# Designed miniproteins, single chains, continued (2), part 75

Each design is a single chain, and the fold is of that chain. pLDDT is the mean over its residues in the fold that is shown.

## One batch from the design tools (miniprotein)

Design m6585
Fold by ESMFold2-Fast:
Structure m6585 (fold): chain A 106 residues (1-106)
Amino acid sequence: SVRQQILSLLDSASQHLDLAKQHIQNGDLEGALEHLDQALADLDRARALAVEAGASQEVLDALDKAIAHVRAAKEHVQNGDTESALAHIEKAKGYLSQAALLLSDE
């Protein structure tokens, strides 16, 4: 189902955010950026599918906030501000979890 495809993309994005966090903690900022870019690709695709599936505005808002925080994390990694990058990754994961829960409620 389209809903199952969206949930799979959100799971993939969450895994890439966890890997980005590990790379930041290990001082591998280039590896962190690669995983943040993969998380953004997964979230952008999930959002497009959510629109096509007629998802609620609450789901779309949660996805938009997750995407915004991943973009902010990427910007902070590029500037060497790893503390702010990690904070934005945690916020992105929170909004991603919210979107997944809203999509899982029937």
Scores: mean pLDDT 91

Design m6586
Fold by ESMFold2-Fast:
Structure m6586 (fold): chain A 89 residues (1-89)
Amino acid sequence: MPKTPELLKEVQAKFPDYVVVAIGSVPEKGLDIAILADKDKDFITAINSEQYKEAVKKLEEKGADKLPPGGYLVLQISEGVKAVAIKIA
C-alpha cells in the first residue's frame, strides 16, 4: 500500500506555500488525514481538534471514503487552511 508520508510529499509539492500542521487517522474508514496551513499567513495559534473534526466531515461529504487505495482528496476548509484525505485501505 502507498505510505501516507510518500503521498503527503506529493501533496506538499503541489502546495509548496502550505505546511503540514496536523496528521491523524480514521482507520475504520481506511483514511489518513492531514491539515495544511498557509506559510505566508502567520498561524501563531495551533489548529485545534474542532477544525480537524470539521475537515474530516467535509472530506467525507466530498467522497474521500470512496477513493481507491492510494487516492487522495484536497479540500479548502477556510482561508489559508487545506485538509487532505488519503485512502490507505
Scores: mean pLDDT 72

Design m6587
Fold by ESMFold2-Fast:
Structure m6587 (fold): chain A 70 residues (1-70)
Amino acid sequence: MLPGEFQTPTSAEDAERAAVRLTRLATEHPGDPAALIAEIDRLRAEGLLSEREAEALKAVIRLAAAERAA
């Protein structure tokens, strides 16, 4: 994949919409980081998150999960 100079920033409204969906999923499936990561990938595919934002969020979730596992 070619790096695009095209870093579409998530609008405040799109970021809030993504946060609401992630919060709902976390409430329905507490302690399931895999479900949160899958939802982030889905939000990226829907265009609610940029690829950079999705990777940053997944990194935070993976780090939190690793701290619990280690």
Scores: mean pLDDT 69

Design m6588
Fold by ESMFold2-Fast:
Structure m6588 (fold): chain A 90 residues (1-90)
Amino acid sequence: SEEVDKIVRDLLERLLGKEVGKEFYDAIKNNDIDKAIELVEKNPEFRKYLESLVERAKKNQWQQPSSLEQEAFRKLVEALEKIIEAYKKK
């Protein structure tokens, strides 16, 4: 959904800054795990934020005010878990 994608992009830009957030969103959208890992390696604090977001989602996954926001949050968490797992294996 275009609406879900906009929510994910806006959230990432808010959390990581406009430049890094857009690059990370594009990597997720294209399933470019190598690019996502590169962004994590270039920004050491980024990994800490990713792990924090995943942990927060596990505790409050149903607290989002709309179904679109709930879907966007779930999609983001799934992508983050895949990236963190891939990073740990390299």
Scores: mean pLDDT 71

Design m6589
Fold by ESMFold2-Fast:
Structure m6589 (fold): chain A 80 residues (1-80)
Amino acid sequence: MEEVERLAQRLVDLIKAGEEDIALTFADMALAIYISNKDYDSAIELLRRVLEGARAAGASPEFIAHLEDGLKYAEELKKK
């Protein structure tokens, strides 16, 4: 939980700095690691926190859509 919160905050800080491409790369890497470890709760929590911060920071619609797709994918995997 604490580790996910810290990572989410770092990604939101990158978005606020205008580094959306870097934030997206790190978010995708973290999501891949969590999913490979079957840690869907951490994947979902990370994406929800980053989405909240990204929307507040005025991130691009494309960035928001990418994270929403990732969140949906992680939620579907958790249901299986």
Scores: mean pLDDT 84

Design m6590
Fold by ESMFold2-Fast:
Structure m6590 (fold): chain A 58 residues (1-58)
Amino acid sequence: SKEERKKRLGETTAKSIRDLGKARGAVLSKQDKEKGEEAERAYEELAKDQLERTLKEV
């Protein structure tokens, strides 16, 4: 169904955002570990928000 497809897309998008956050955090952590950790946390929050919004739209 359209709902199931939307849910799968939301989950995939959230994973991509988390993966980007880890990559960004790794780059930043080479210069500043605290900034790397902050960036990873920010992307984790974005991933949660994006998934929640996607599920609400279904």
Scores: mean pLDDT 78

Design m6591
Fold by ESMFold2-Fast:
Structure m6591 (fold): chain A 88 residues (1-88)
Amino acid sequence: SMAEEALRLYEAFLRAISEKTGRSVEEIERELESLVTSGSKDAFIAAIEALAAKYGLEDEAQPLIDLLRSMSDEEYREFLYLLAEKRR
């Protein structure tokens, strides 16, 4: 599904920052969460763009951003559900 592909790209993006910085994936995810200003998809994308710019990983973030922009509200909600389930 698109939600599963988005999750894979999201995890790959966090891992790339983790490898570049030596910080844990959990620490990077908390930083991303601190940048999210609302529950909207646009706010989540803006947080990803900001984090990518901070770490010089815009090229690595682009497939994730493009996929999220193409997703419907329903597909995005499925992605958020999968993300929450994986963190349990």
Scores: mean pLDDT 87

Design m6592
Fold by ESMFold2-Fast:
Structure m6592 (fold): chain A 86 residues (1-86)
Amino acid sequence: MSPEERRELFELVHIIAAEGQVLVAERIAERHGRVPDAVLADLEAQLRRLEAIAARTTDPALRARIAATIARIRAAIARARALAAA
């Protein structure tokens, strides 16, 4: 595997991990009416990582996938904060 192929693979792994983490956070919020601070911290870390990947991504389909995931993570963070304030 070339260094370039390895970078692309790691970026894809980060995207998939972020998709999984936001789904977990959404399910926890739905089931328990709150999101643990550790899960919220992970979502914030995933958001920063995806924004960095999006900034250097030239593939339109991958950019759209990342943008959709970023929007979902932002919504999940906002919901988690709203639930904590209630």
Scores: mean pLDDT 84

Design m6593
Fold by ESMFold2-Fast:
Structure m6593 (fold): chain A 67 residues (1-67)
Amino acid sequence: MRVTTTVLTGASLADAQAVAEAGARDSGGELTVDGNTFTATSPETGTVLTVVYDAATGNATVTSTVP
């Protein structure tokens, strides 16, 4: 199992959504939106991508978990 975390600084909610949409597209997963949290799970590989946007800091935290 491999976990990768990347923080994007100076991001907007739209930037966070774009990153999550790109990740979902690349993995063939469905995108789930819950407020400022975007989650995509690949049914083929089991990879989970989570993007959390914090409007107070302007940071988007991207976490990828590969089995």
Scores: mean pLDDT 79

Design m6594
Fold by ESMFold2-Fast:
Structure m6594 (fold): chain A 104 residues (1-104)
Amino acid sequence: SIEELVEKAVEAIREGKLEEALRYLEELRKLLEEEGYPLSDEVREYIEKLAKDPSKLKEAVYLLGLSIAGRLELINRKELARPLLEALGELFPESELIKDVLEE
């Protein structure tokens, strides 16, 4: 389910298991695509390029997670988007994008 995959992604991010986090987020992306809420091809291709570089895995998880959180909010599942955004904020604590979303 979407709920189970979000919980697993959040846990993996918090535990620093970035390869597992990326995998759960990719499963979420595919499930949202099947429901009619795909990521843009440009965003997906950029994330795929980042994920091929081990030094950029953290950035790949962050961008994929942000994109999925946006789709979750679009389908009125803010209760799932929020814990994902909070976990991503912990991954990049200096990120102004996450701070702006969580503070407002």
Scores: mean pLDDT 80

Design m6595
Fold by ESMFold2-Fast:
Structure m6595 (fold): chain A 70 residues (1-70)
Amino acid sequence: MEQLEKEYDKLLEEFKERLKKATTVSEIMEAVREFNAKRDELIRKVKDPEEALKLASKFNEKYKEILKYY
């Protein structure tokens, strides 16, 4: 679980940097789409549904925290 959380943190930082550099709606939409796909891929690595939901909840809380600064 900790390893997947670290991978998600890396995805969030990459996503933030892509948003900062985006100059068009198309670039923003592409960044969002790729981020969502990679997030879902991380969650799917968890075989236990209960643990997958816990991980998804943690990811959502981290995402909300970042949105406060944008």
Scores: mean pLDDT 79

Design m6596
Fold by ESMFold2-Fast:
Structure m6596 (fold): chain A 63 residues (1-63)
Amino acid sequence: DDKQQLIERVVAGLEEALKTLSGRGLETVRRMAARELIELGLLSEEEAAVPTVAELIEVLRSK
């Protein structure tokens, strides 16, 4: 399942960012990931409009 594998890979990257980055760095990762996930059709604009990387991970896990 290519979609599921892609979601798991993105989640792993976001979890790593949460461990290594803070503040502005995390916000940059959140914005970039949200835009990429919308472009790939994995999330709608509404689903990707969460304010934190942690919430973005939870939205992806719900798929």
Scores: mean pLDDT 82

Design m6597
Fold by ESMFold2-Fast:
Structure m6597 (fold): chain A 79 residues (1-79)
Amino acid sequence: MEELKKKADELYEKYKKEGKTPSQVFREAAERDDPLLLAAAYKLQADEIEKNLSGNARKYYVDLAKRMADAAIEAEKKK
């Protein structure tokens, strides 16, 4: 459990440092069928939402993106 969350966070930090967009990481996750890459992509999407939205919309869509990242980590655990 904790190890999968760390791997997703490491992928998120790696792609963030490389300046990759959420859509680039979503594409890579789809091509590899990798739930941890999918989780990293949702975490990057949460960052983009935080920059581009405000108020209740920002709060709602950031929470949604974070919940989708958690769901992707749980999908990897079930393999």
Scores: mean pLDDT 81

Design m6598
Fold by ESMFold2-Fast:
Structure m6598 (fold): chain A 82 residues (1-82)
Amino acid sequence: MLSPEEVKEIEKLLKEGRTEEALNLALEKLGLPRVNPETASVDDLTRLIGVAGVLLSEITDPEAIKSLEEFIEKLKERLKKL
């Protein structure tokens, strides 16, 4: 479970365009293994998309939301090609 302070740290990374780092920080805080989208399996990408979806419900900053939504779309497109 993410604390409000952890969510704010993730929002900051998303606003800086550090979207992969933000999602991997969320995975780390949840006790899940880090995912590299370029080398990830279908299961790893599915997990990353799931965590990103949960974060989307927790973040409130419009720029962070947009950055995360755009990254989720890229992950979904990658998943379709695997």
Scores: mean pLDDT 80

Design m6599
Fold by ESMFold2-Fast:
Structure m6599 (fold): chain A 96 residues (1-96)
Amino acid sequence: SLEELKKEAEERLKKDPNDPFAYAQLAYIYGLKGDFENALKYADKAVEIARADPSKAEALVIAGSGLYFAGLVTGDEELIKKGKEYIREGIAALSV
């Protein structure tokens, strides 16, 4: 369930508050629930961490893909737009 996935992401963040993949997972869950404010907040946190650590640049693509998919399912144009931006940034980062 989405609640079980949310709990798992929250438990991961208790162990490592700088896990961008756990933040990306929360962004996706909140996006699917229509909580766009929290979806963008957690995606931005994932992106902030990924930008600071090139070894975690894949998290840009994961967070972006999660927002993009949630935006398609919910019809939210801002999630679609932001998701595409983060995917493009992540691909560029992984190509350098």
Scores: mean pLDDT 86

Design m6600
Fold by ESMFold2-Fast:
Structure m6600 (fold): chain A 75 residues (1-75)
Amino acid sequence: MEELEEIRKLLLEVARAITAGDREGVRQSLDKLIELAKKYGEKGRAHLENVILSLDQVDPELAAEARKRLEEAEK
């Protein structure tokens, strides 16, 4: 349950940054989400991929950047 609370708080941070048009805030929150994906494995990765899909509808360029960062973090 604490794992889900940590993920939920971070997803809320990403949503706020997107709504505010704060691209740098989105990048910082994505970096934290990538670290969380490493910590929680498949669950963390699934949440990150869902965030990237949502971001693609608003800012495709930033979504593409986030996807590249995720790929690089997995290597």
Scores: mean pLDDT 74

Design m6601
Fold by ESMFold2-Fast:
Structure m6601 (fold): chain A 87 residues (1-87)
Amino acid sequence: SFAEELEKLIKGGEEAIEAAKKANDAATTLNYFRIFAHEVITLLKKHNAPQEVIDEVEALLAEGETASAEERLALMRRLIELLKQLK
């Protein structure tokens, strides 16, 4: 169900943030950010989320490409909060 996939994605995102913090390198943080943001977009499209929500996530993904590692962690937290609002 959407709720089960949403919960799994939130947990995966939280685990990715902790893994990126432990790795403490920009390349690893960028990789986790990209994977998580794309998984969010994929889930939203699969469940026919409003285009405005998809556009917001795509804008955050674009912002993350030029962001610092610390800013990318903050963007991942923002994505998790957005997903929690969809519950």
Scores: mean pLDDT 86

Design m6602
Fold by ESMFold2-Fast:
Structure m6602 (fold): chain A 91 residues (1-91)
Amino acid sequence: SSSRQQQIQQLQQQAQEAIQNFERHLQLFEQATTREEKEQHLNQMRQELGTLEQNLIVLQQLGAPQSVLDQLQQQIERGRRAIEEAERQLQ
């Protein structure tokens, strides 16, 4: 239906915004000179990853195209690895 297609498009837009915000905060994390500043950007990366994970679940429920789901899953996996590496740097 038109409503379902609109929901899928809106979730895809939200996912793209979350990816862009994640990449921005990853860059800011790498540039940060204090532990507190790095932790703030890491926290934002976690929030954006949570948004992507939730959007994947909803997109799956709405029957979004497999190519869309695969792309989002790849971005989520990339984000998880980036967070794990960032957390390791703060240990």
Scores: mean pLDDT 91

Design m6603
Fold by ESMFold2-Fast:
Structure m6603 (fold): chain A 77 residues (1-77)
Amino acid sequence: MEEKLREAGERARERALEAGLSEKVADAAGLIAVLLVRGREEDVPKVKEMAIQLGASEEEAEEAARIGREVAEEVRE
């Protein structure tokens, strides 16, 4: 369980950085992936809001959530 959480967070963060998102937005993508693997979908909007408060655009926050969801789906196999 813990290994899957770390892997999801690291993969999502790396993909967000590869997509050209900032480090803060990439951190949000990683956190969203971890939350989704844990089944905590209710917390995803809060992480998106946090990214926006840290200077991300709404589009960047949405891209981070999208990447986080893709990675979480891969890890949930």
Scores: mean pLDDT 82

Design m6604
Fold by ESMFold2-Fast:
Structure m6604 (fold): chain A 100 residues (1-100)
Amino acid sequence: TLLKYISKLSPEERKELIERLVKEVEELTEELKKAIEEVKKNPSSEKIARLVGIILRLVALREELEALLGDESLTPEQKKKVKEALEKVEEAIEEGLKFL
């Protein structure tokens, strides 16, 4: 499980993983916003397929963030960052699904 992988990480590796996932959330959320606007302007099967691809990547990212929240070795600050990133991912998935 992802939780077993995370439990084997050093404090430094865990910090780097959190920073990477937070950045991925920001990047994917912006990509989703652009994909939604493209679908709104002129829908096509290609644009819808791209939107679905972004949503699937967000779902995978949600699973990784949920696994991180299960790690009791996280600092309170790290837990807050992961929780905020998870909330953003969940909101983004809900918004994207409105256009499918």
Scores: mean pLDDT 84

Design m6605
Fold by ESMFold2-Fast:
Structure m6605 (fold): chain A 88 residues (1-88)
Amino acid sequence: SMEEIKKEAEELYEKIYKKLQEKDLEGAKKVIDEYVEKYIKKNKLEEAIEVLEETKKLLSNLPQSLPEVKEVLEYIDEKIEKLKKLLE
């Protein structure tokens, strides 16, 4: 459901945001990687894409002056494209 997707996106956002507050860009990327791997193993690729898109929207509300935010957004886009290719 859309409610479940939003809740999961908020949880993922909170984990990423914590790493960004710590200036741990590699830790933020690892959180994303672990999330993606978990959903690939569950064969829930479409759901993973929807959660990543919602997480991206939440992160886009952060100040655009933070270069780490831009790098995390680009990393999420890369993971979304990878998941879309697995659906081909």
Scores: mean pLDDT 84

Design m6606
Fold by ESMFold2-Fast:
Structure m6606 (fold): chain A 88 residues (1-88)
Amino acid sequence: SIAEEISKLMVEAKELKKKLLEAIKNKASEEEIEELLEELKKKIEEIYELLEKLSTDTEAAKKFKEYIIKEAEEILKEAEEAYEKYKK
């Protein structure tokens, strides 16, 4: 189902955020850090594309979509804030 695919991508996005934060902490190369951020952004884009295809005919589906949007926005915000601090 689309919801199952979105859930899988959310797990992958969270793992990429974790890898990005660890790479920054461990002073990995700028190239590695930038590649992890780009891969994370691509996963978030894929989640948004699937959310557009998700039927919101039920209250449960509407709540699921709202929850995923908030979670994805928070993941991206935290990743971008960590990257900006790294660039300073």
Scores: mean pLDDT 86

Design m6607
Fold by ESMFold2-Fast:
Structure m6607 (fold): chain A 62 residues (1-62)
Amino acid sequence: MKPYLLAVQKLNEAGLAVSLSREAIEALEKVTDESRIQALVDYAKENNIKVITKEDVEKALG
């Protein structure tokens, strides 16, 4: 599964209606660790994010 599809699946399972920008999807393509995808989901939930940007991916993943 592509990393961004896993992120979308986890966001939906958490009950979040969040979209990802093209740049965020591209940033996630290099992420192979599921725990990092979970960190992004948790970040979106905690910050009430409706659109995940590249900057959000960078902040969530370190």
Scores: mean pLDDT 79

Design m6608
Fold by ESMFold2-Fast:
Structure m6608 (fold): chain A 95 residues (1-95)
Amino acid sequence: MDDLFTKLLNSQTYFETVIYTTQLLMEQYRQGRISEDELKQIILGLVEFAARFFTDSETEELVDQILEIASKYLSQDFVDEIRKLVQESLDYIKK
């Protein structure tokens, strides 16, 4: 019972934090302050955390929001690469 309530509250707070963090990461990347590899690793870490503690549908919605923000700053090829890495990570966690 408490786990469902904690999950809902943490999900909303975590998602807002990730959206904010993603916007900041895109700006840092645009300014050359973080590398492509650092950007990928941070995004993977955020998604992996969500996948371990939230539902598949909540995690998919978060991924869609991350990629929507990323598409504003990154090339389509880079967005597609992140999408593939995220999907591979999610598939691994679900095994």
Scores: mean pLDDT 78

Design m6609
Fold by ESMFold2-Fast:
Structure m6609 (fold): chain A 81 residues (1-81)
Amino acid sequence: SKLDSLRALLRIYVAEIRANPDTPLEEQEARLLAMLEAAKAAYGLSDEEIIAVLEEVRAEETDPRVRAVLERVIARIRAQS
C-alpha cells in the first residue's frame, strides 16, 4: 500500500538520522519535511495520514535524536494544516 511505502521510506530515513549524529537536528528536520512533501505529492496522501504514520514510528523509537526530529516534524505539519 501507499502507507506501507511511506513506512518503508521513514524507516530508511530514521536509520540515516541514527547513522549521522553530527548532522544538526534542524537539517535532519528539513530533509525529512522535504521527503514527506515529495511522498505526499507522489502517493496522494493527506496530512492526517502522514501524521498517523509519523506517530506510529515515533512510538516505536527510543533514540532521543530521532524522537526529537519526528516531534518537530509532526508539530510543523500540524501548524501548517
Scores: mean pLDDT 85

Design m6610
Fold by ESMFold2-Fast:
Structure m6610 (fold): chain A 107 residues (1-107)
Amino acid sequence: SYFEEVKKKFEEGKEKLIEQAKNATDPEEIEFVKKLAEVYKKYPDDARKQMFELMKMLNEANSEEEAREKMREEIKKTVGEEKVEEALELAEYRAKLIAEAAYRALE
């Protein structure tokens, strides 16, 4: 399925995300990586909470409900109603991989 193919591509990209985090030289980027690693440590199996914490760091959302609604709104601009929930699950999965990569980079 489209979901499984995109998820596999995200997993394949995880090593690149780890290297990007390891090679961070900008102080703001280093601080962001450390905060993402903290989120993964606190919520390792909660992709939704990880997406919310990432959006909160970017000043994009103040609650999990707001984070999900803003993400749905952005997704609706690019996909039909049928695919919104699948694309939202992919966005949450992507956020989880970003947090995990930051955690692995700092181990």
Scores: mean pLDDT 77

Design m6611
Fold by ESMFold2-Fast:
Structure m6611 (fold): chain A 71 residues (1-71)
Amino acid sequence: ALELAQKALEIARENGNTEAAKYAQDGIDYLEKGDVEKAIESFTKAADASLKAGNVEAARYFGEAARELRK
């Protein structure tokens, strides 16, 4: 989950998607604090922001990160 989120964060930053990058960073910070529920919410928002910007690849990685955390 963390590695997928970091990869998607790099893609969001490269594409100038500040909204997706912010939500991705929030999700990573929540994971470091052990707040899995907030991390899932943040990565889901990052995926939505990526789709809104037309970045399907970043959205897919953020979606996979959120899915892995729902175990």
Scores: mean pLDDT 82

Design m6612
Fold by ESMFold2-Fast:
Structure m6612 (fold): chain A 73 residues (1-73)
Amino acid sequence: KAVELYKKAAAAEDREEAYRYLAEALGVDVEDLVKIERGESEEIREEAERRLAELVGELRKASREEMEEALKK
């Protein structure tokens, strides 16, 4: 699930591996993340930020109520 993928991205030692996990967690392509880093598209950045905010919100809720259940998946 997205929360698990996000944690894998944070723990990854290799930047390319971290980008792949983060892209899957956000439901975007690795190339989209590269474009965001380069500032090539505000639209892609806005969408990724929205998805990241949703993921962080889910993670914070899970840590209070269903963290163990979320980590099982």
Scores: mean pLDDT 67

Design m6613
Fold by ESMFold2-Fast:
Structure m6613 (fold): chain A 65 residues (1-65)
Amino acid sequence: SKKEEFEKVFAQMKKVLEAVGGTIEVKGDEVTITLENKSPAAAQAVTAAAILAIAFGYKAKIIEK
């Protein structure tokens, strides 16, 4: 199903974000992406995660620390 496909993609993206100092959380219809390390690689990973969330019908929120 669409939700199962998102869960697989989400698990992969979570690993990528963790590698660049970011985190990702799903709550209801919203995906929250938090970035602690401000680098070009981290910014690109966060942007990609937000686009994927929106593509699967979620709301995306980005938080920078």
Scores: mean pLDDT 78

Design m6614
Fold by ESMFold2-Fast:
Structure m6614 (fold): chain A 89 residues (1-89)
Amino acid sequence: DELRRRTLEEEVELSLEIMSYSVAKLAGDYKSAIEHLKKAIEAAKRAIRAARELYRATGDPQYRAWAESAEETLRLLEEELKRVEEELK
């Protein structure tokens, strides 16, 4: 179940990058915060692709739900990045 393992790895990476973003933002380190947001966005994109591949391979609605959840997370992260970058102008 290599694809499931990959999806879980990307979910862990996503969570770690979101946590790192929050810590950097709290510290006023906007450069590091932006770097972590961008990494979180890339991890979310990889998680979405892996979950969609799992859904195609298995037909299990759990993986469709995971992909939809990751897509919502991606949307929120992209809006946050846009907001933070505008704040730095």
Scores: mean pLDDT 84

Design m6615
Fold by ESMFold2-Fast:
Structure m6615 (fold): chain A 72 residues (1-72)
Amino acid sequence: SKEKAEKAEKAVEEAKKKLAENPNLSGKEISEIAKSHGANIELGDSFSGELALGILEGLAGILRGVVNIEES
């Protein structure tokens, strides 16, 4: 669980960097970035990069929340 949260968080950081460099990235490209860090999300090219980043950030937040509950 902790490893999944860390992978998702790293994917968010890289996706933010790439989207700042190219705001026209698609959800498919954000999904490829996420997969390169071991965070498996499957979004199509019909999703905007901003929407895909929001989904990835949400996933990272949920995974971190689960870790925090487990540590409590």
Scores: mean pLDDT 80

Design m6616
Fold by ESMFold2-Fast:
Structure m6616 (fold): chain A 113 residues (1-113)
Amino acid sequence: SELEELLERIRAALEAGDLAELAKAVAEFALAYERVRIDYEMGRVSEEELRKAEELKAEVLELLGLPASATAEDLLRKAEELARESGSEEALRAVLEASTEIGVLRLELAIRK
């Protein structure tokens, strides 16, 4: 699973203290999670796939010290904070690109409702 691989990247970055990699991994996780959620709303993925994505999101939130109610937007805000703390322009760009792509996915869903 892409989300499981991203969770392991988040764990590895936390262990290494690599804030730039952590920021990128968290942003990629937020995007991948929102794709599953939107695909579920579109009837493209099973309820089981959504449930697994929600369980992995809960684990990421716990690792980052965020509340269980936190959204993909909250994950992106945390990723931006980490990218800015890292001083990596590459990491900040990756986070902002993920945020933009999520915005486009949400816009497409809204048009089809």
Scores: mean pLDDT 89

Design m6617
Fold by ESMFold2-Fast:
Structure m6617 (fold): chain A 89 residues (1-89)
Amino acid sequence: MELREIVLKLIRGEASTEELIKLMEYLVENVANEDGVITNEDLLRFLTEELGLSEEDAKAVVGILDPDERGYITVEQLQKAIEALKKRS
């Protein structure tokens, strides 16, 4: 799956702007709950069960996307990040 390679590149700091946008758009569309939130639990489940990452790699991704350790990411935060990345491209 292409998303798996993007996530592994994210952990290594090698992901392109286009790959980051693709990942965030996928998370908004497919992982966010009805309240417009992606919990760290839902993100970990997606990364380990759908993408087949180890728990260690999944936790690294969670730390990158939720650096303030809030326990969740909002769709609004991801959409703002997508727009910011598009403006830099």
Scores: mean pLDDT 82

Design m6618
Fold by ESMFold2-Fast:
Structure m6618 (fold): chain A 89 residues (1-89)
Amino acid sequence: RAAELRAQVEAEAEQLVALGGDPALVEEARRHALAAVDALAAGDRLAAARHLLLAQRATYEAMRALLTPEQRADAEAALARGEALLASM
């Protein structure tokens, strides 16, 4: 349900800021995540995937300074996989 997904996006954005994430990058991630929810509701799966990947990237950048080297490596590997999947669409 779109309303539930939007509420989850807002709650996660607040939590990322509370954890010490960069507020400007968290806001960028929030905007892309909401755009992904709207695209899914409109049936545009490719636009949704693109916005979700941008949201994940912004989330990683927002939290990067708070992550361990292992967590950074895991996040970068996940982003690279997402970029490859999106490029194949």
Scores: mean pLDDT 84

